# Ledger of designs, part 66: designed miniproteins, single chains, continued (3)

Each design is a single chain, and the fold is of that chain. pLDDT is the mean over its residues in the fold that is shown.

## One batch from the design tools (miniprotein)

Design m10284
Fold by ESMFold2-Fast:
Structure m10284 (fold): chain A 100 residues (1-100)
Amino acid sequence: MSRAFGAARAAAEMAAIGDEDDAAGAARALGVLMSKGSVEEAIEAVRFLVEKLKEQKNATPEMVRAMGEALVAALEKNPKMAPAAEAAREGFEEVVEEKK
C-alpha cells in the first residue's frame, strides 16, 4: 500500500478513536501528503477513506464534516489536486448524509 493509502487508513482510525480535532488534523496531514503525489493516487486514497468512514460507527456527521473540510482545504492549496478536492467534497457529503 502506498504512503497515501496508509495515511488514509490512519485518518479513518482517528475518526473511530479520536475526537474531531484529532480526525481533522489527520485529514489535513493526509491532504498535504497526497499533494506530493499523483492526482490519480490522491483520488483513489480519497475514495478509500470515504469507504472506510461509511463503515465507522463511531464517526459522527460532525466529525466527518470537519475531516472533509480539512482535507479539501489542504488539497486546494495545490491547483493540480482540484479533481481530488472535488472527489473529497462529494464523497464526504455522501458519508455525512448516510450517517444522518
Scores: mean pLDDT 80

Design m10285
Fold by ESMFold2-Fast:
Structure m10285 (fold): chain A 103 residues (1-103)
Amino acid sequence: SEAERKRAALEEVRKLVEEAYKKVLELKEDPEKAAAEFSRAATKAENLALAAGPELQPVIDTIGAATKKVLEAAKEGSEALKKAVEEAYEAIRAAIDAALAAL
């Protein structure tokens, strides 16, 4: 069903963002490189949500806004990046949960 396809897409989006979040938390020396890797995962997640349907636009918008904050925080250093990526993960996860509840 269409709902099953959207659920599968949201579960894959969550997995991609969670893996990217964990990878940033493993950061040792290069915050801008870690943020760039998060951004690449975020782009894949946005494309998956977009392909699943226009009803997932709030998830796409949340990922975009969160990614921008992560990239900006990376310029301030590792501690700012870790805080921004934790906030990003929580915001994206909340948007995914809301989208799943609306299916």
Scores: mean pLDDT 87

Design m10286
Fold by ESMFold2-Fast:
Structure m10286 (fold): chain A 74 residues (1-74)
Amino acid sequence: SLEDQALRLADLEITYGPDLFQDGIDVLRERGHDDQAEAAELLSRGELDKVSQEQAEEAVRLMGDALEEARLRR
């Protein structure tokens, strides 16, 4: 569900912290994943009505890898 994807994304933000979470979104944009970066931002704001299930699943999947890359850059 969209709620499940939003909870998974919230868990990532808690785990990595808000600053690194924003760095992860920036990594998505650098890689040309602008739609997924926007979906992650919308999910983090609770704007579930603006995100499809497919976009949410892809954003959460890509954010995991993007956050690890952002962490290693610091």
Scores: mean pLDDT 85

Design m10287
Fold by ESMFold2-Fast:
Structure m10287 (fold): chain A 97 residues (1-97)
Amino acid sequence: HMEEEIERLKREFEEAFERAGKLVSEAGEKSKGQNAFEVLSEEELEELVELTDRAIEALKRLQKLDPSLQTPENQLLLGTLEATRERGRELLEKRRA
């Protein structure tokens, strides 16, 4: 059912995006707005990577089901989420090396 899938994906995106935003915002306050990623723990970085990955997949799937969501604003949002995910992955790899 397309409607049920859209509602599920919308909830998945909203939950993941809100949780990821909270992690970055709280880290930003601790870093005095400079480099939020440097104050995140390994566990918080793992959670941030997982949350951004979930948000990216949900939004991409939503855009495939509803082309009206293929906006420049959502393209920028996807780019920001992808950059955040990649930065988190790089830092995790560095801390585990």
Scores: mean pLDDT 83

Design m10288
Fold by ESMFold2-Fast:
Formats: C-alpha cells, structure tokens, sequence
Structure m10288 (fold): chain A 109 residues (1-109)
C-alpha cells in the first residue's frame, strides 16, 4: 500500500505538469483529467479493500483508511468539476493537492 500511494503521488504530479504545459490544448487537458480520475478511483478501491481486511481491533488503522477514502472522494469531485468547466488551473491545483495528500499518507503507513 505505501509504495502504491507513492507511485500514485508521482503519477498525479506528472499529470499536473502535463496539463500545465498544455493549458490551451482542450483535448490533452480533458484526457489527462480523465486519466487522473481513473487512477484516484483505482487507489480508492485498493484503500477500501485494505480497510475491509483490517481487523476491527485495529481501530486507528480503520479510521486512518476511512479518512484517506474520504479525501480521495473530495479530489475526484474536484477533478470532475474541473472537467465540466474545462478549468485547467483548478485541475492542476487539485492534482498537486492530491499528490501531496498521497505522499503524506504513505509516510504515515
């Protein structure tokens, strides 16, 4: 899980950089936001499965994973909003915040 969060963090930063360099290319911006949403949904599914495998006695880990899943859902909503508005600046900001969120989560595991 730690390594997967680090890899996801690095990918989200790369996608943010690609969008920032291609702000005027509507198709590239849209494709990279859609790729980011798919990656966030994939990681959220893995976090959910890890939470389901965590014993009830490990309450601290249960809460931690639940908070990670909630944060993930907020970023997905933000990216879907950026996609609807064709807002490359909002997309870049959201992706960089999500990347930092994953990096910090990996450090606590």
Amino acid sequence: LEQELREASDLLEQLADTIAKNKDDDKVVKEEIERAIRKLEEVREKLSKERDRTPDSDFEKQIFLTMQIMGESVFIIGLKNALKKNDSELAVETLREASDFYRKAAEKL
Scores: mean pLDDT 86

Design m10289
Fold by ESMFold2-Fast:
Structure m10289 (fold): chain A 92 residues (1-92)
Amino acid sequence: SVAPLSPEEAFELAKKAAERREEIEREVARAEEELADEEPEVKAIALEALRRIHELLKRAIEAAKAGDKEAAAEALNEIGAVQEEAAAEIAA
């Protein structure tokens, strides 16, 4: 069981993500390229999950810039939920 991130922990992670934004954008692009050769059913699930995670990461970065610890925690904890849902759907 993974405990949810506290607002303080999430804010520190979101600040680090903001500092590494260009690296994160490159890693997202690389992940999309790696998924190009996956089976269509797995690819569809994984690409939708990656799209949702990317939007949540952008939300966490903007929350960090605004000093909004609660919004950063909400966004980063939702990333965990998206990852778990996608993994369960692929395993089914």
Scores: mean pLDDT 83

Design m10290
Fold by ESMFold2-Fast:
Structure m10290 (fold): chain A 57 residues (1-57)
Amino acid sequence: TVELELSDKTIEHVEILEDGKLVVTSKANGRTYQVDMSELEALRAIAEGKVVEAKEL
């Protein structure tokens, strides 16, 4: 697990998978990370520039 800043400067793409898992693609490295939160929580976090725990996929 790593700490990932969720913001418009750091996140290229956000996707919800079929099983409800949230994944984000980083602008800095193009890597995909799984975040353990809901879509609404993720949208709020991105708007606020929150740092969250993420798992690299």
Scores: mean pLDDT 77

Design m10291
Fold by ESMFold2-Fast:
Order: sequence, then C-alpha cells, then structure tokens
Structure m10291 (fold): chain A 91 residues (1-91)
Amino acid sequence: ITEAILEESDEGVKNLEKLKETDPKKYEEFLKEVEEKEKELKAFAEANPEDELGIKLLTAEALAEVARKLGMEKLAAAYEEEARRLREELE
C-alpha cells in the first residue's frame, strides 16, 4: 500500500462519515451491500477452496466496487486492474 492509497483511505472514511450524517438510509443500504458481498465471498471460498484465482477475482471486484462508492478512485482503479488481469488469466 502506498502513501497515496493511504491518503485515499482517509478520504474514504471521511466520505462514509459524511454519508452517515447527510443520508443515514443510504449509509445503511451501503453497509448492507458490504455485508452481503462479504457473505457471498465467504460462501464462494468455502465451496471452492482450490479456486484461488476465482476467489481473488471476486474479492478484487468487490473491493473495487466498495472503493468506488466511497470515492477512493485510485484504490478502485488498482482493484479493477487486478480483476482485469485475473479475468484474462482465467480465460
């Protein structure tokens, strides 16, 4: 993780706090989406423990989506690039 990525993480936390204050319903929806994605990833990993590339791909895609929703553009781009590379390797 780089200094620029850490800086974006701080911005992500601030964006999440602002969302909680300005739109508590959207904040609750966001937390629910994150929880659902975590459950999906755990279920996939348990069902496919030897599918290392598939687990990495789904994780990267989930993290990219969460980062984008929090305004963490550099983190989102990094995870999307990782997901893209993993998709090419799986094909």
Scores: mean pLDDT 73

Design m10292
Fold by ESMFold2-Fast:
Structure m10292 (fold): chain A 74 residues (1-74)
Amino acid sequence: SKDEEFRRIMLEEVRRLQAELEAKGFSQDEIDVAVQKLAERLKEFYDKYKDTVSVEEAREMAEKIREEVLKELS
């Protein structure tokens, strides 16, 4: 289902964020806060757009949201 596909996308973006922040030397507490922020924004995006965006569009937007969270931490 589209819900399952979006959950996979969300988990992938969360894993990517964790790995990048860990590689950059962020503390576990900082990583946890960033992950919570990303998860919240991804859920808000999905709830708003789930009926209007394709899986491909959702993947692209999720990646962009992850990049935005990373930029806010720099």
Scores: mean pLDDT 84

Design m10293
Fold by ESMFold2-Fast:
Order: sequence, then structure tokens, then C-alpha cells
Structure m10293 (fold): chain A 94 residues (1-94)
Amino acid sequence: HLLLESDTPLGLKPNDTVLLSSPALPGGRTVEATLESVTKLPNGRYQYTLEIPSEDADAVLQAALSSPITVTASPSRESLGVQALRRAVDRVTS
């Protein structure tokens, strides 16, 4: 697992897929990770627990020490289902 802290809520939920990118990452500079949990810390920052494939975990940690890691969110199946349902409701009620 990788712990990521942010001053800004990223709008992510457990089971969301995220892409990690950094100039320091080998092999194409992008790693796919799954969000395990989000915790609000006493200092007001948000702690995100990411599940990274073990073969990529060391490379991501090394990259994080030398360069910023960019996180790009992708919606989970559950989030996509909720979004599709909301569109259907909006179409019927408007």
C-alpha cells in the first residue's frame, strides 16, 4: 500500500481506480492503483490509501521521493452505474 496525503479532497471513493504518473517512473511513467480508503487527518489533510501492484510499489515510492506524483481519477463501476442512473432520472423528470 501507498499512503498519499493532500490538502485538497480529491473527490475519490474506495474502489476508484487512479493513474499515478511521474517523470521519475520507469516503463512509461504511469502506474494503475486502486483506492482502498480515505481518512481525514487531525491537521485537516486527507490521507488516501492506495493499493499498488507489488512489482510497481518500489518504483512508485522511489519516484515520490524525487518527483511529484500526479494522480488522475477514474470512476469505479459503482460510480459509473450511479452516474448512468442519475442521467436517466434527469431525462424523465425534466
Scores: mean pLDDT 60

Design m10294
Fold by ESMFold2-Fast:
Structure m10294 (fold): chain A 73 residues (1-73)
Amino acid sequence: SASASRKALIEQDLAAEADAIARLPADSPRRAEMEELLARAREAYAAGDYDTALEYLIEAAVLLLEEAVERVF
């Protein structure tokens, strides 16, 4: 079902982003913001609001990408 597929995708993304954030250095400037977005994604997921959970996960992923780019340049 669509709901079951969304749930599985969100669970995978939550785990992957939590792992990525945990691997950031302690002094990462956007860590607190990423952790807040991940927390909001978890809350939305627990409430069954999968669309909102995905939106927060996308925002966190963008910050992770920006952090990676800033480290190279």
Scores: mean pLDDT 82

Design m10295
Fold by ESMFold2-Fast:
Structure m10295 (fold): chain A 65 residues (1-65)
Amino acid sequence: MERLKELIAKAEEAAKGLAEKYGEKKALEFVVQTLQALAEESSGEEKEIWQAVADHMAKKLAEYS
């Protein structure tokens, strides 16, 4: 889905911006927490999309231990 790719790209952009101030690991932690909250507050297809974006960013965070 194009929507999923767009949201992943925006999440990665947000993480890069936050990393300039807080460092890469902290930036990814903030982004993952925000995406998980959005998934929790959503329903149906939107919940699945936000969860997929959160899972993608969480895998990146795991690479930093």
Scores: mean pLDDT 81

Design m10296
Fold by ESMFold2-Fast:
Structure m10296 (fold): chain A 82 residues (1-82)
Amino acid sequence: GKVTVEAEGVDEKLKKAVLEAAEKAAKEKGADVKIRLRRDANGVVRLEVEAPDRESAIAVAVEAAIAAQKATDDLVDVRVRG
């Protein structure tokens, strides 16, 4: 699968960690995935994952969220659309 990432207000370490985890999961599922990764005004990392089907969206979101939380001490909020 292909991963498209739109990132705002996040550092390269966080972005790279999320992208690498998402690309691995998307490849395993064979799905094209869109990720929106941003840091809000309160410092919360907002992770939104969109895929063609719910199973692929959940699988990618889980791996991306784990990677994000390991890369930051900030709270990570996850939303899934599939």
Scores: mean pLDDT 84

Design m10297
Fold by ESMFold2-Fast:
Structure m10297 (fold): chain A 58 residues (1-58)
Amino acid sequence: MTKEQLIEEVKRAIEAGDVDRLIELAKQAKENGYTEATRLAGKALIEAGHLKQVAEIA
């Protein structure tokens, strides 16, 4: 998956409220070194109250 595709998928997961998908995408972004996508997903997870998942991917 390209960096741009991953960012698009993160945005879709945010719109859908799909926390499990956001966690999956955040891990994938971290594995690929896509800092922007990781930060975007992490911020959405924090706003949703999922602090433990953010700590895991940071």
Scores: mean pLDDT 74

Design m10298
Fold by ESMFold2-Fast:
Structure m10298 (fold): chain A 92 residues (1-92)
Amino acid sequence: MKEELEKLLKELEELIELARLLLEAARAIGAPEELIRLAEEALRLAEEAKELLLKYIEENAPEEVLEKAKELLREAKRLLEEALYDVPRRLA
């Protein structure tokens, strides 16, 4: 449904912004390289997911493209969660 696609796009845009802010902050404070790399990879996957989602919406791409976008979104969330919670816990 159109509203579900709009919600996915908004979630991706929010995730991209959060990953960019985290990456900028992490670099500014000299955070561990592992945290920086996880944030960079999360941002890359989220941007790729957004590109695939827009292709699905605008170009009538197959449902496999939408499923791939959802997979990339899930992986980007996992990496960002690891950067925010797992890396600090392992260093404590």
Scores: mean pLDDT 80

Design m10299
Fold by ESMFold2-Fast:
Structure m10299 (fold): chain A 79 residues (1-79)
Amino acid sequence: MLSKEEAEKLLKEGEAAAEAGDYEKAIELYEYLIKNSEEDNPYMIPALLGLAGAYDKLGKEEEAKEYQKKALELLKKLS
């Protein structure tokens, strides 16, 4: 499992890739963070939202909605 520091680095790299317009790279980085982190990792919800945003930018609206829903459900579970 990723440390909080490793997850933060991956989130920032994914955000930088998305800002550069490299949505495919952003998706890869966010998916790696999500796959290798526990649900209570503070970067999990930001990564799910980043993934949703990247899919939306690529015109993949259904995938974007799926990850938005996952982020909301996880937020409710952890609140």
Scores: mean pLDDT 86

Design m10300
Fold by ESMFold2-Fast:
Structure m10300 (fold): chain A 97 residues (1-97)
Amino acid sequence: SEAEFEKALEEARRRMRELGVPEEVIELFVEAVKAERNKDLEKLKEYALKLVELLPVDEETREEIEKAVEKAGFSETEKAVLLMLEALRPLYDAALA
C-alpha cells in the first residue's frame, strides 16, 4: 500500500531525526527510496549523485563513480544507491530497526 509505505518513511524520518542524523542525509535517503520504489531512473540517478558527494572517498574515486552512474541503466543505478546507503547504514539502520 502506498499509504503504508508513506507511513513507514515518515516513521523512519522521525527516528533518524531523534538519533541526530543530519536532515540532508535523511532527505536523500527518503527520496532515493521513493525513486527506487517508483522505478524512476532519472530521479534515482539524481539522488545517487547527491549520495556520492557524501561518500568519504578521494576525488578520483568520486569522479569514476559519477561517470558510472551517468552511464548506468536502472539495475546498475539501483545497486549503486543500495551500496551507498549501506555505507551510511550505521546512521539509518538503528532508526529503521
Scores: mean pLDDT 70

Design m10301
Fold by ESMFold2-Fast:
Structure m10301 (fold): chain A 100 residues (1-100)
Amino acid sequence: MFLAEVAKLVAEGLRKESPEIREREKEIIELAKKDEEVRIIVEAIKRIGLEYEKKGKLEELIEFLEELAERQSRDPSALSEELRRALEEARARLAALKAK
């Protein structure tokens, strides 16, 4: 499961610009094309990110992602309510796409 890795990478990318971080982002995006679980995680984090961006809360987004990565390293089952809902919505959308 890539949840902690994706959250950490996005937080690092938002704090600083780095070619290495950009390359890792590309790797995860390519993996999401092949792996449904990775795609669900990326879609969920993207939705949370867009919601924080709409409110102009970039620092709060970074803090949320850093806390998420730390929680996952301490307890892999620990999910925030926002992330749980985003993951459920991403799974439902992916299932609907498969039905087409």
Scores: mean pLDDT 70

Design m10302
Fold by ESMFold2-Fast:
Structure m10302 (fold): chain A 89 residues (1-89)
Amino acid sequence: MKGVIKDYSTKFSIYSRNTELPNRQEVVDQLVKELGLDREPAEKLVLNLGRLVLDKDVITFEDIRNAARESGLELSDEQIEKVAEILGL
């Protein structure tokens, strides 16, 4: 279904104790490369999405857009879709 993140919770469970595993840096690096985002806002977006995964069973496109705004990012609908793709939606 559109806006459903199935595997992201597993990546975020790893992220919460991860300073050496590539998954956090891989997601951030993909966001920087694919969307042209600055690293600091991309890292904040990943953190905010991780918090949503702990609070919700399903993350929607609107949740991603709101997390982006909280991270200081204004993303287009195409960029939100790309974020969802990178997250495995």
Scores: mean pLDDT 65

Design m10303
Fold by ESMFold2-Fast:
Structure m10303 (fold): chain A 56 residues (1-56)
Amino acid sequence: SDAEEAARRLAAQYGGDAERILELARAGDVKGLAEEAGVNEVTARVALHELQRLLA
């Protein structure tokens, strides 16, 4: 899916596990996504909203 591809790209660009990033995005967990990818909360929030849009 487009969301799975986007999660893989985020993991490759920043860090973390793509499947875990996608799970955290589905849960709306900004802090969890920030910790998993190793990014600040602003970057994590933008990524989370983009992933949620692709999951819709």
Scores: mean pLDDT 86

Design m10304
Fold by ESMFold2-Fast:
Structure m10304 (fold): chain A 66 residues (1-66)
Amino acid sequence: GEFRVLDDETVEIDLPGVNPFSVMGLFGKIKTEFGNKAIISLGDGRIIVRLPGVKGEELVERLNKL
């Protein structure tokens, strides 16, 4: 998927053409790694992640390591 920095602390992960199970799998990995620290929204092959106190560029690097 492609990453987009939406604001200082918010990253959108675009997953076009993937099935819902792949999206849910990535959502589960993010939940496991960041727990309750991350604010996550899920819909239509997209995952939007916000981690308070972490800049979008650093968040992209952390998400790429999952």
Scores: mean pLDDT 72

Design m10305
Fold by ESMFold2-Fast:
Structure m10305 (fold): chain A 91 residues (1-91)
Amino acid sequence: SIVASAEIEVPAGSKASIDLEIPEDGRYRIIISNLGDQDAIVSVYDENGNLLGSARVAAGSSASIIIEGRGRYRIIISGGAGRYRIEVIRL
């Protein structure tokens, strides 16, 4: 089931970040969907600033990164102006 979802806008020439709070221990898939017409790079960090995963997300495509455990995670989207959907699914 989807445990969290958000939509964000990335400004031209900039980046956007979103913080996720995962309240329960478990395995989760973070799905990032690029709803724009420009390619982007997505990176997911833990609360200590460690990079957990990174992917190029082509225009109109999605990428996913698996995380484990509860806590605070940060998603940073850069390089592609436009709209993005983020969904978190418990596995």
Scores: mean pLDDT 85

Design m10306
Fold by ESMFold2-Fast:
Structure m10306 (fold): chain A 80 residues (1-80)
Amino acid sequence: MKEELEKKGKELLEIAELIEKVHYDNVPLSELPEEKQEKFGKVIMDIVGKGIAAKDPSVPFEEIEKLREKGKELLEEAKK
C-alpha cells in the first residue's frame, strides 16, 4: 500500500537525520526526544559505534547516504 511505502521512507530519512545529529553535530542520544530514542536509538548507536570503532568518519556518512537514498526512493514510489 502507498501509505506503508510513505511511512517507511519517512522513517529512513528520520534515522539518517538522527545519525547525523548524534555523530556529526555531537548531540548526545539522551538529548533526542524520548520517542526517537525508543524507536531508533539502537540503530543510531549501532551505526555510530561502527564508525567510532573503525576510526573512520566515512562509515556513518555512507550509512546516512544509503538511508537518505532509500527513503527518497520509497517516497517517490509511494507517489506513483
Scores: mean pLDDT 73

Design m10307
Fold by ESMFold2-Fast:
Structure m10307 (fold): chain A 78 residues (1-78)
Amino acid sequence: MSLEEVIEKIKELAKEMNMPVPELKTAEEALRYAEELVRRGKEAVEKAQSLGMDEEAARAEKLLKEAEKLLKEVRELL
């Protein structure tokens, strides 16, 4: 996957997670933002699970898995 394709997917996932859409130009910037998406996804899963919100937890887990996949793809570009 190209850097441009990974950046576009990061922007799309940010929108789905209701996070600000970043301007990303480098693989290093994409890496930092992908790490933030993973961190936010983990927090969302833990919070939803602690509150017994099964549907929200399932959605958060799906978004977290996509964030972890994007993080791996960015690391492979570095």
Scores: mean pLDDT 82

Design m10308
Fold by ESMFold2-Fast:
Structure m10308 (fold): chain A 60 residues (1-60)
Amino acid sequence: SDALWAELEALSRLKGFAVIDRDLAKKQYDAETQDEIYESIIATLRETLTPEQRARLAAR
């Protein structure tokens, strides 16, 4: 979904990581599999956020 992609992009940028290629994901995976991949990455990124990064995310 666009919402999951937007969150993934925001968290990746906040961590200073490269965002995955969404167009490549769309070519390889159906919509349900894409959402599962995005949710998994988002969960991992959220677990590794510093208190400052969490505060910035909550303020936006």
Scores: mean pLDDT 74

Design m10309
Fold by ESMFold2-Fast:
Structure m10309 (fold): chain A 61 residues (1-61)
Amino acid sequence: SLLEKARELIFESASETVEAILYIVRSLYEGKTEEDIKKFEEELEESKEYEEKARKLLEEL
């Protein structure tokens, strides 16, 4: 169903957000690096993409 697909996308978005947080935490302990900042930004963008896909699916209901 569309609701099941939206739920899956929301979980993917949440997973990417957790990964982004972990990259920030790593940066705080190991020292801020350009690599850690870049990975954080990439994971946030992926999270945003999954959220947008979920929103579009819910709008089709």
Scores: mean pLDDT 73

Design m10310
Fold by ESMFold2-Fast:
Structure m10310 (fold): chain A 96 residues (1-96)
Amino acid sequence: MIDELVKEAQEAADKLKSLGYEEEANRLKTVADALRKEPSPETLAEAYRQLAYAYYKLGDFEKAKEYIDRAIQVYKELGRPVPKELEELKKKIDEK
């Protein structure tokens, strides 16, 4: 559900802010608001991407990898290039 994903993004952003990652928290909240107001494959891909970064910062590598894979799938379906940051993040997790 889009509402569940938006809620998860808001909760992850609050955790990031509590740890001092204010820029990342604000970015995730912006993406969650965009997804809530205009659900689309584009806003969904950005939400998955920002959640992947958030969970990596929070040390939840299982969720980070799950959202990396989901983001990559949506980017491929849209015919858009996969962000290099997502591919590099996946490599870092796979090397652990």
Scores: mean pLDDT 83

Design m10311
Fold by ESMFold2-Fast:
Structure m10311 (fold): chain A 79 residues (1-79)
Amino acid sequence: SEAAARAGEQGGKLAYEKGNGKSMDIAGTGVAGAAFAAWSGRRDLARRVMENAAKQAEKSGDTEAAKIAREGGELAADV
């Protein structure tokens, strides 16, 4: 699952470098979940998981975490 691994790595790196503690927790957990879903062959589920994470981040005012989540989900889906 090359795209899942890439999405997880890039999302985690961005969250670590530019996120605060909350953004890193939300983005990291969401990306890990999406990467696992994509790795297990469930790309549609990976996209939905990240979309839900993005909505939660937006509701919390963390637009950077939401962007990371959406990008990770699209990458995982486009394997």
Scores: mean pLDDT 61

Design m10312
Fold by ESMFold2-Fast:
Structure m10312 (fold): chain A 71 residues (1-71)
Amino acid sequence: MSIQQIIDRARRYYDQGRRSTDPQVSVQQYFQADTDVGIAQIQSSVTNDYSHYDDLVSLQQQIDQGLQQVQ
């Protein structure tokens, strides 16, 4: 799977978490997004592909903010 495909999947999980009315579902979706961001960051490092660095940093920040807003 390409780094872009992993980012796209993480963004989908993030969007699902943000749109969910169930806090438990939101937390679960955000953790899935966070896991995918971690995988994409590792793949980026081992392939020396930093073209997605800004997107990964931005998405990680959005996930962290989402998690902090869920009790």
Scores: mean pLDDT 85

Design m10313
Fold by ESMFold2-Fast:
Structure m10313 (fold): chain A 66 residues (1-66)
Amino acid sequence: AAEQAAARREVWEQLRKVSEALADGNFDEARKHLAEARRIVDAASPEAKAELQPVVDGVEAWIDAA
């Protein structure tokens, strides 16, 4: 569905920014972009949330463990 595709695009745009910030060693910026991705997931449909929440949770856990 177009709604799920839009949510996926927005979340992956934020996760790309997380990756860029992490490559620069900037954990504060990475966490900022991760928080934005989480906001997008929270506002998404149940189907989009089910797809995207594990991805965002995994990235967050990885950053917190680093």
Scores: mean pLDDT 81

Design m10314
Fold by ESMFold2-Fast:
Structure m10314 (fold): chain A 69 residues (1-69)
Amino acid sequence: PPPSDRATVLSVEHDPATGQTTVRLEAGDGTALRRALLELERQGYRVVDADVERVGDRVLATVTLAPAP
């Protein structure tokens, strides 16, 4: 799924052993990040893990996704 226009995808890594995809996102605030995560869930992805770090006035997130069974 595409990122929100308020969130930028920095990297995408797929782990074939687990079937999980790790996406790194940069957003201007927590609301933009939350919207991006909700869009991923709405499209059938399951958020397995999310690590969020504040860097200055921006937010970086590392999100682990699995396809819904």
Scores: mean pLDDT 75

Design m10315
Fold by ESMFold2-Fast:
Structure m10315 (fold): chain A 107 residues (1-107)
Amino acid sequence: MKSIDEIENEFAEKLREHIDDPEKAVEVVKEYMEKLLEHIKNTDDIDEIKRIIGTLVLLIKYAKERNMEEIKEVALEGLRKFADIVKEKYPEYKEWIDETLKEAEEL
């Protein structure tokens, strides 16, 4: 599997290339969410998982500020799926992830 740094770098490059093409930008974000979900299923590093969550929250904020509603919704849906996996794998972080999701939904 690709490292998280490789996933993040590929996402940043592809999003930059397609930022002016809404359909392609949405596809890039969907691909990024799928890769992140696979990564968190296979990692036991909670600090890496927390970093990924932080990046998703920043992406949701970026999309909101730029009125990219479809990108915002895709990233938020990805964060919800991510939260479900985190709660199953790390029940002790349930309150933290639920609070993070609530803050992202209020953006």
Scores: mean pLDDT 79

Design m10316
Fold by ESMFold2-Fast:
Structure m10316 (fold): chain A 60 residues (1-60)
Amino acid sequence: SLQDTIDELHGLLSRFMAEEDLTLEQKRELGMESIKRILEDPEADPEKVLEEVYQELKKK
């Protein structure tokens, strides 16, 4: 279960890190902020957290 969650998160991060709309610094922030939120709320959906942070970073 935990390993499956880590594998899923890795796959999602890889897809979001391929986005050309984000700078390298923003991609680092995407990963760090998403991991932080998931660790603080283990009931959170990793895909939804990544999408939410991605949308926040894409905004100015």
Scores: mean pLDDT 72

Design m10317
Fold by ESMFold2-Fast:
Structure m10317 (fold): chain A 61 residues (1-61)
Amino acid sequence: EPSLDEIAEMSRAVVEALRNGDTEKLEELRKQAEEKGYKELFDRIERMARTGLAEGAAPPT
């Protein structure tokens, strides 16, 4: 079970990578999440971040 801090850190990193177009960073984060068993959580965070950015909304905190 990931801690709240780990979830917040991952979410922030995903949003930053998406804003910068850093595909390599996104792949690293995905691999880390999958290795730890958080692949579904990662997919959810990525989807939310992409939706927020596409709609011009501020990234979720």
Scores: mean pLDDT 74

Design m10318
Fold by ESMFold2-Fast:
Structure m10318 (fold): chain A 52 residues (1-52)
Amino acid sequence: EVKIEKSEIVTESLTMAQLAAGAIKAIKGKVVELKIEQDGDKYVVKSVVEIE
């Protein structure tokens, strides 16, 4: 699981740096959305969803 700070929350795009730091995957040439859940005092990236 990947835990990220609120300042790192991205709902429409991912950076390569975030992918390198976490278990989320980027799709080159596409915009993806992070599905984020609150885990205590932090936010956890549960999944990556391609923007429809």
Scores: mean pLDDT 48

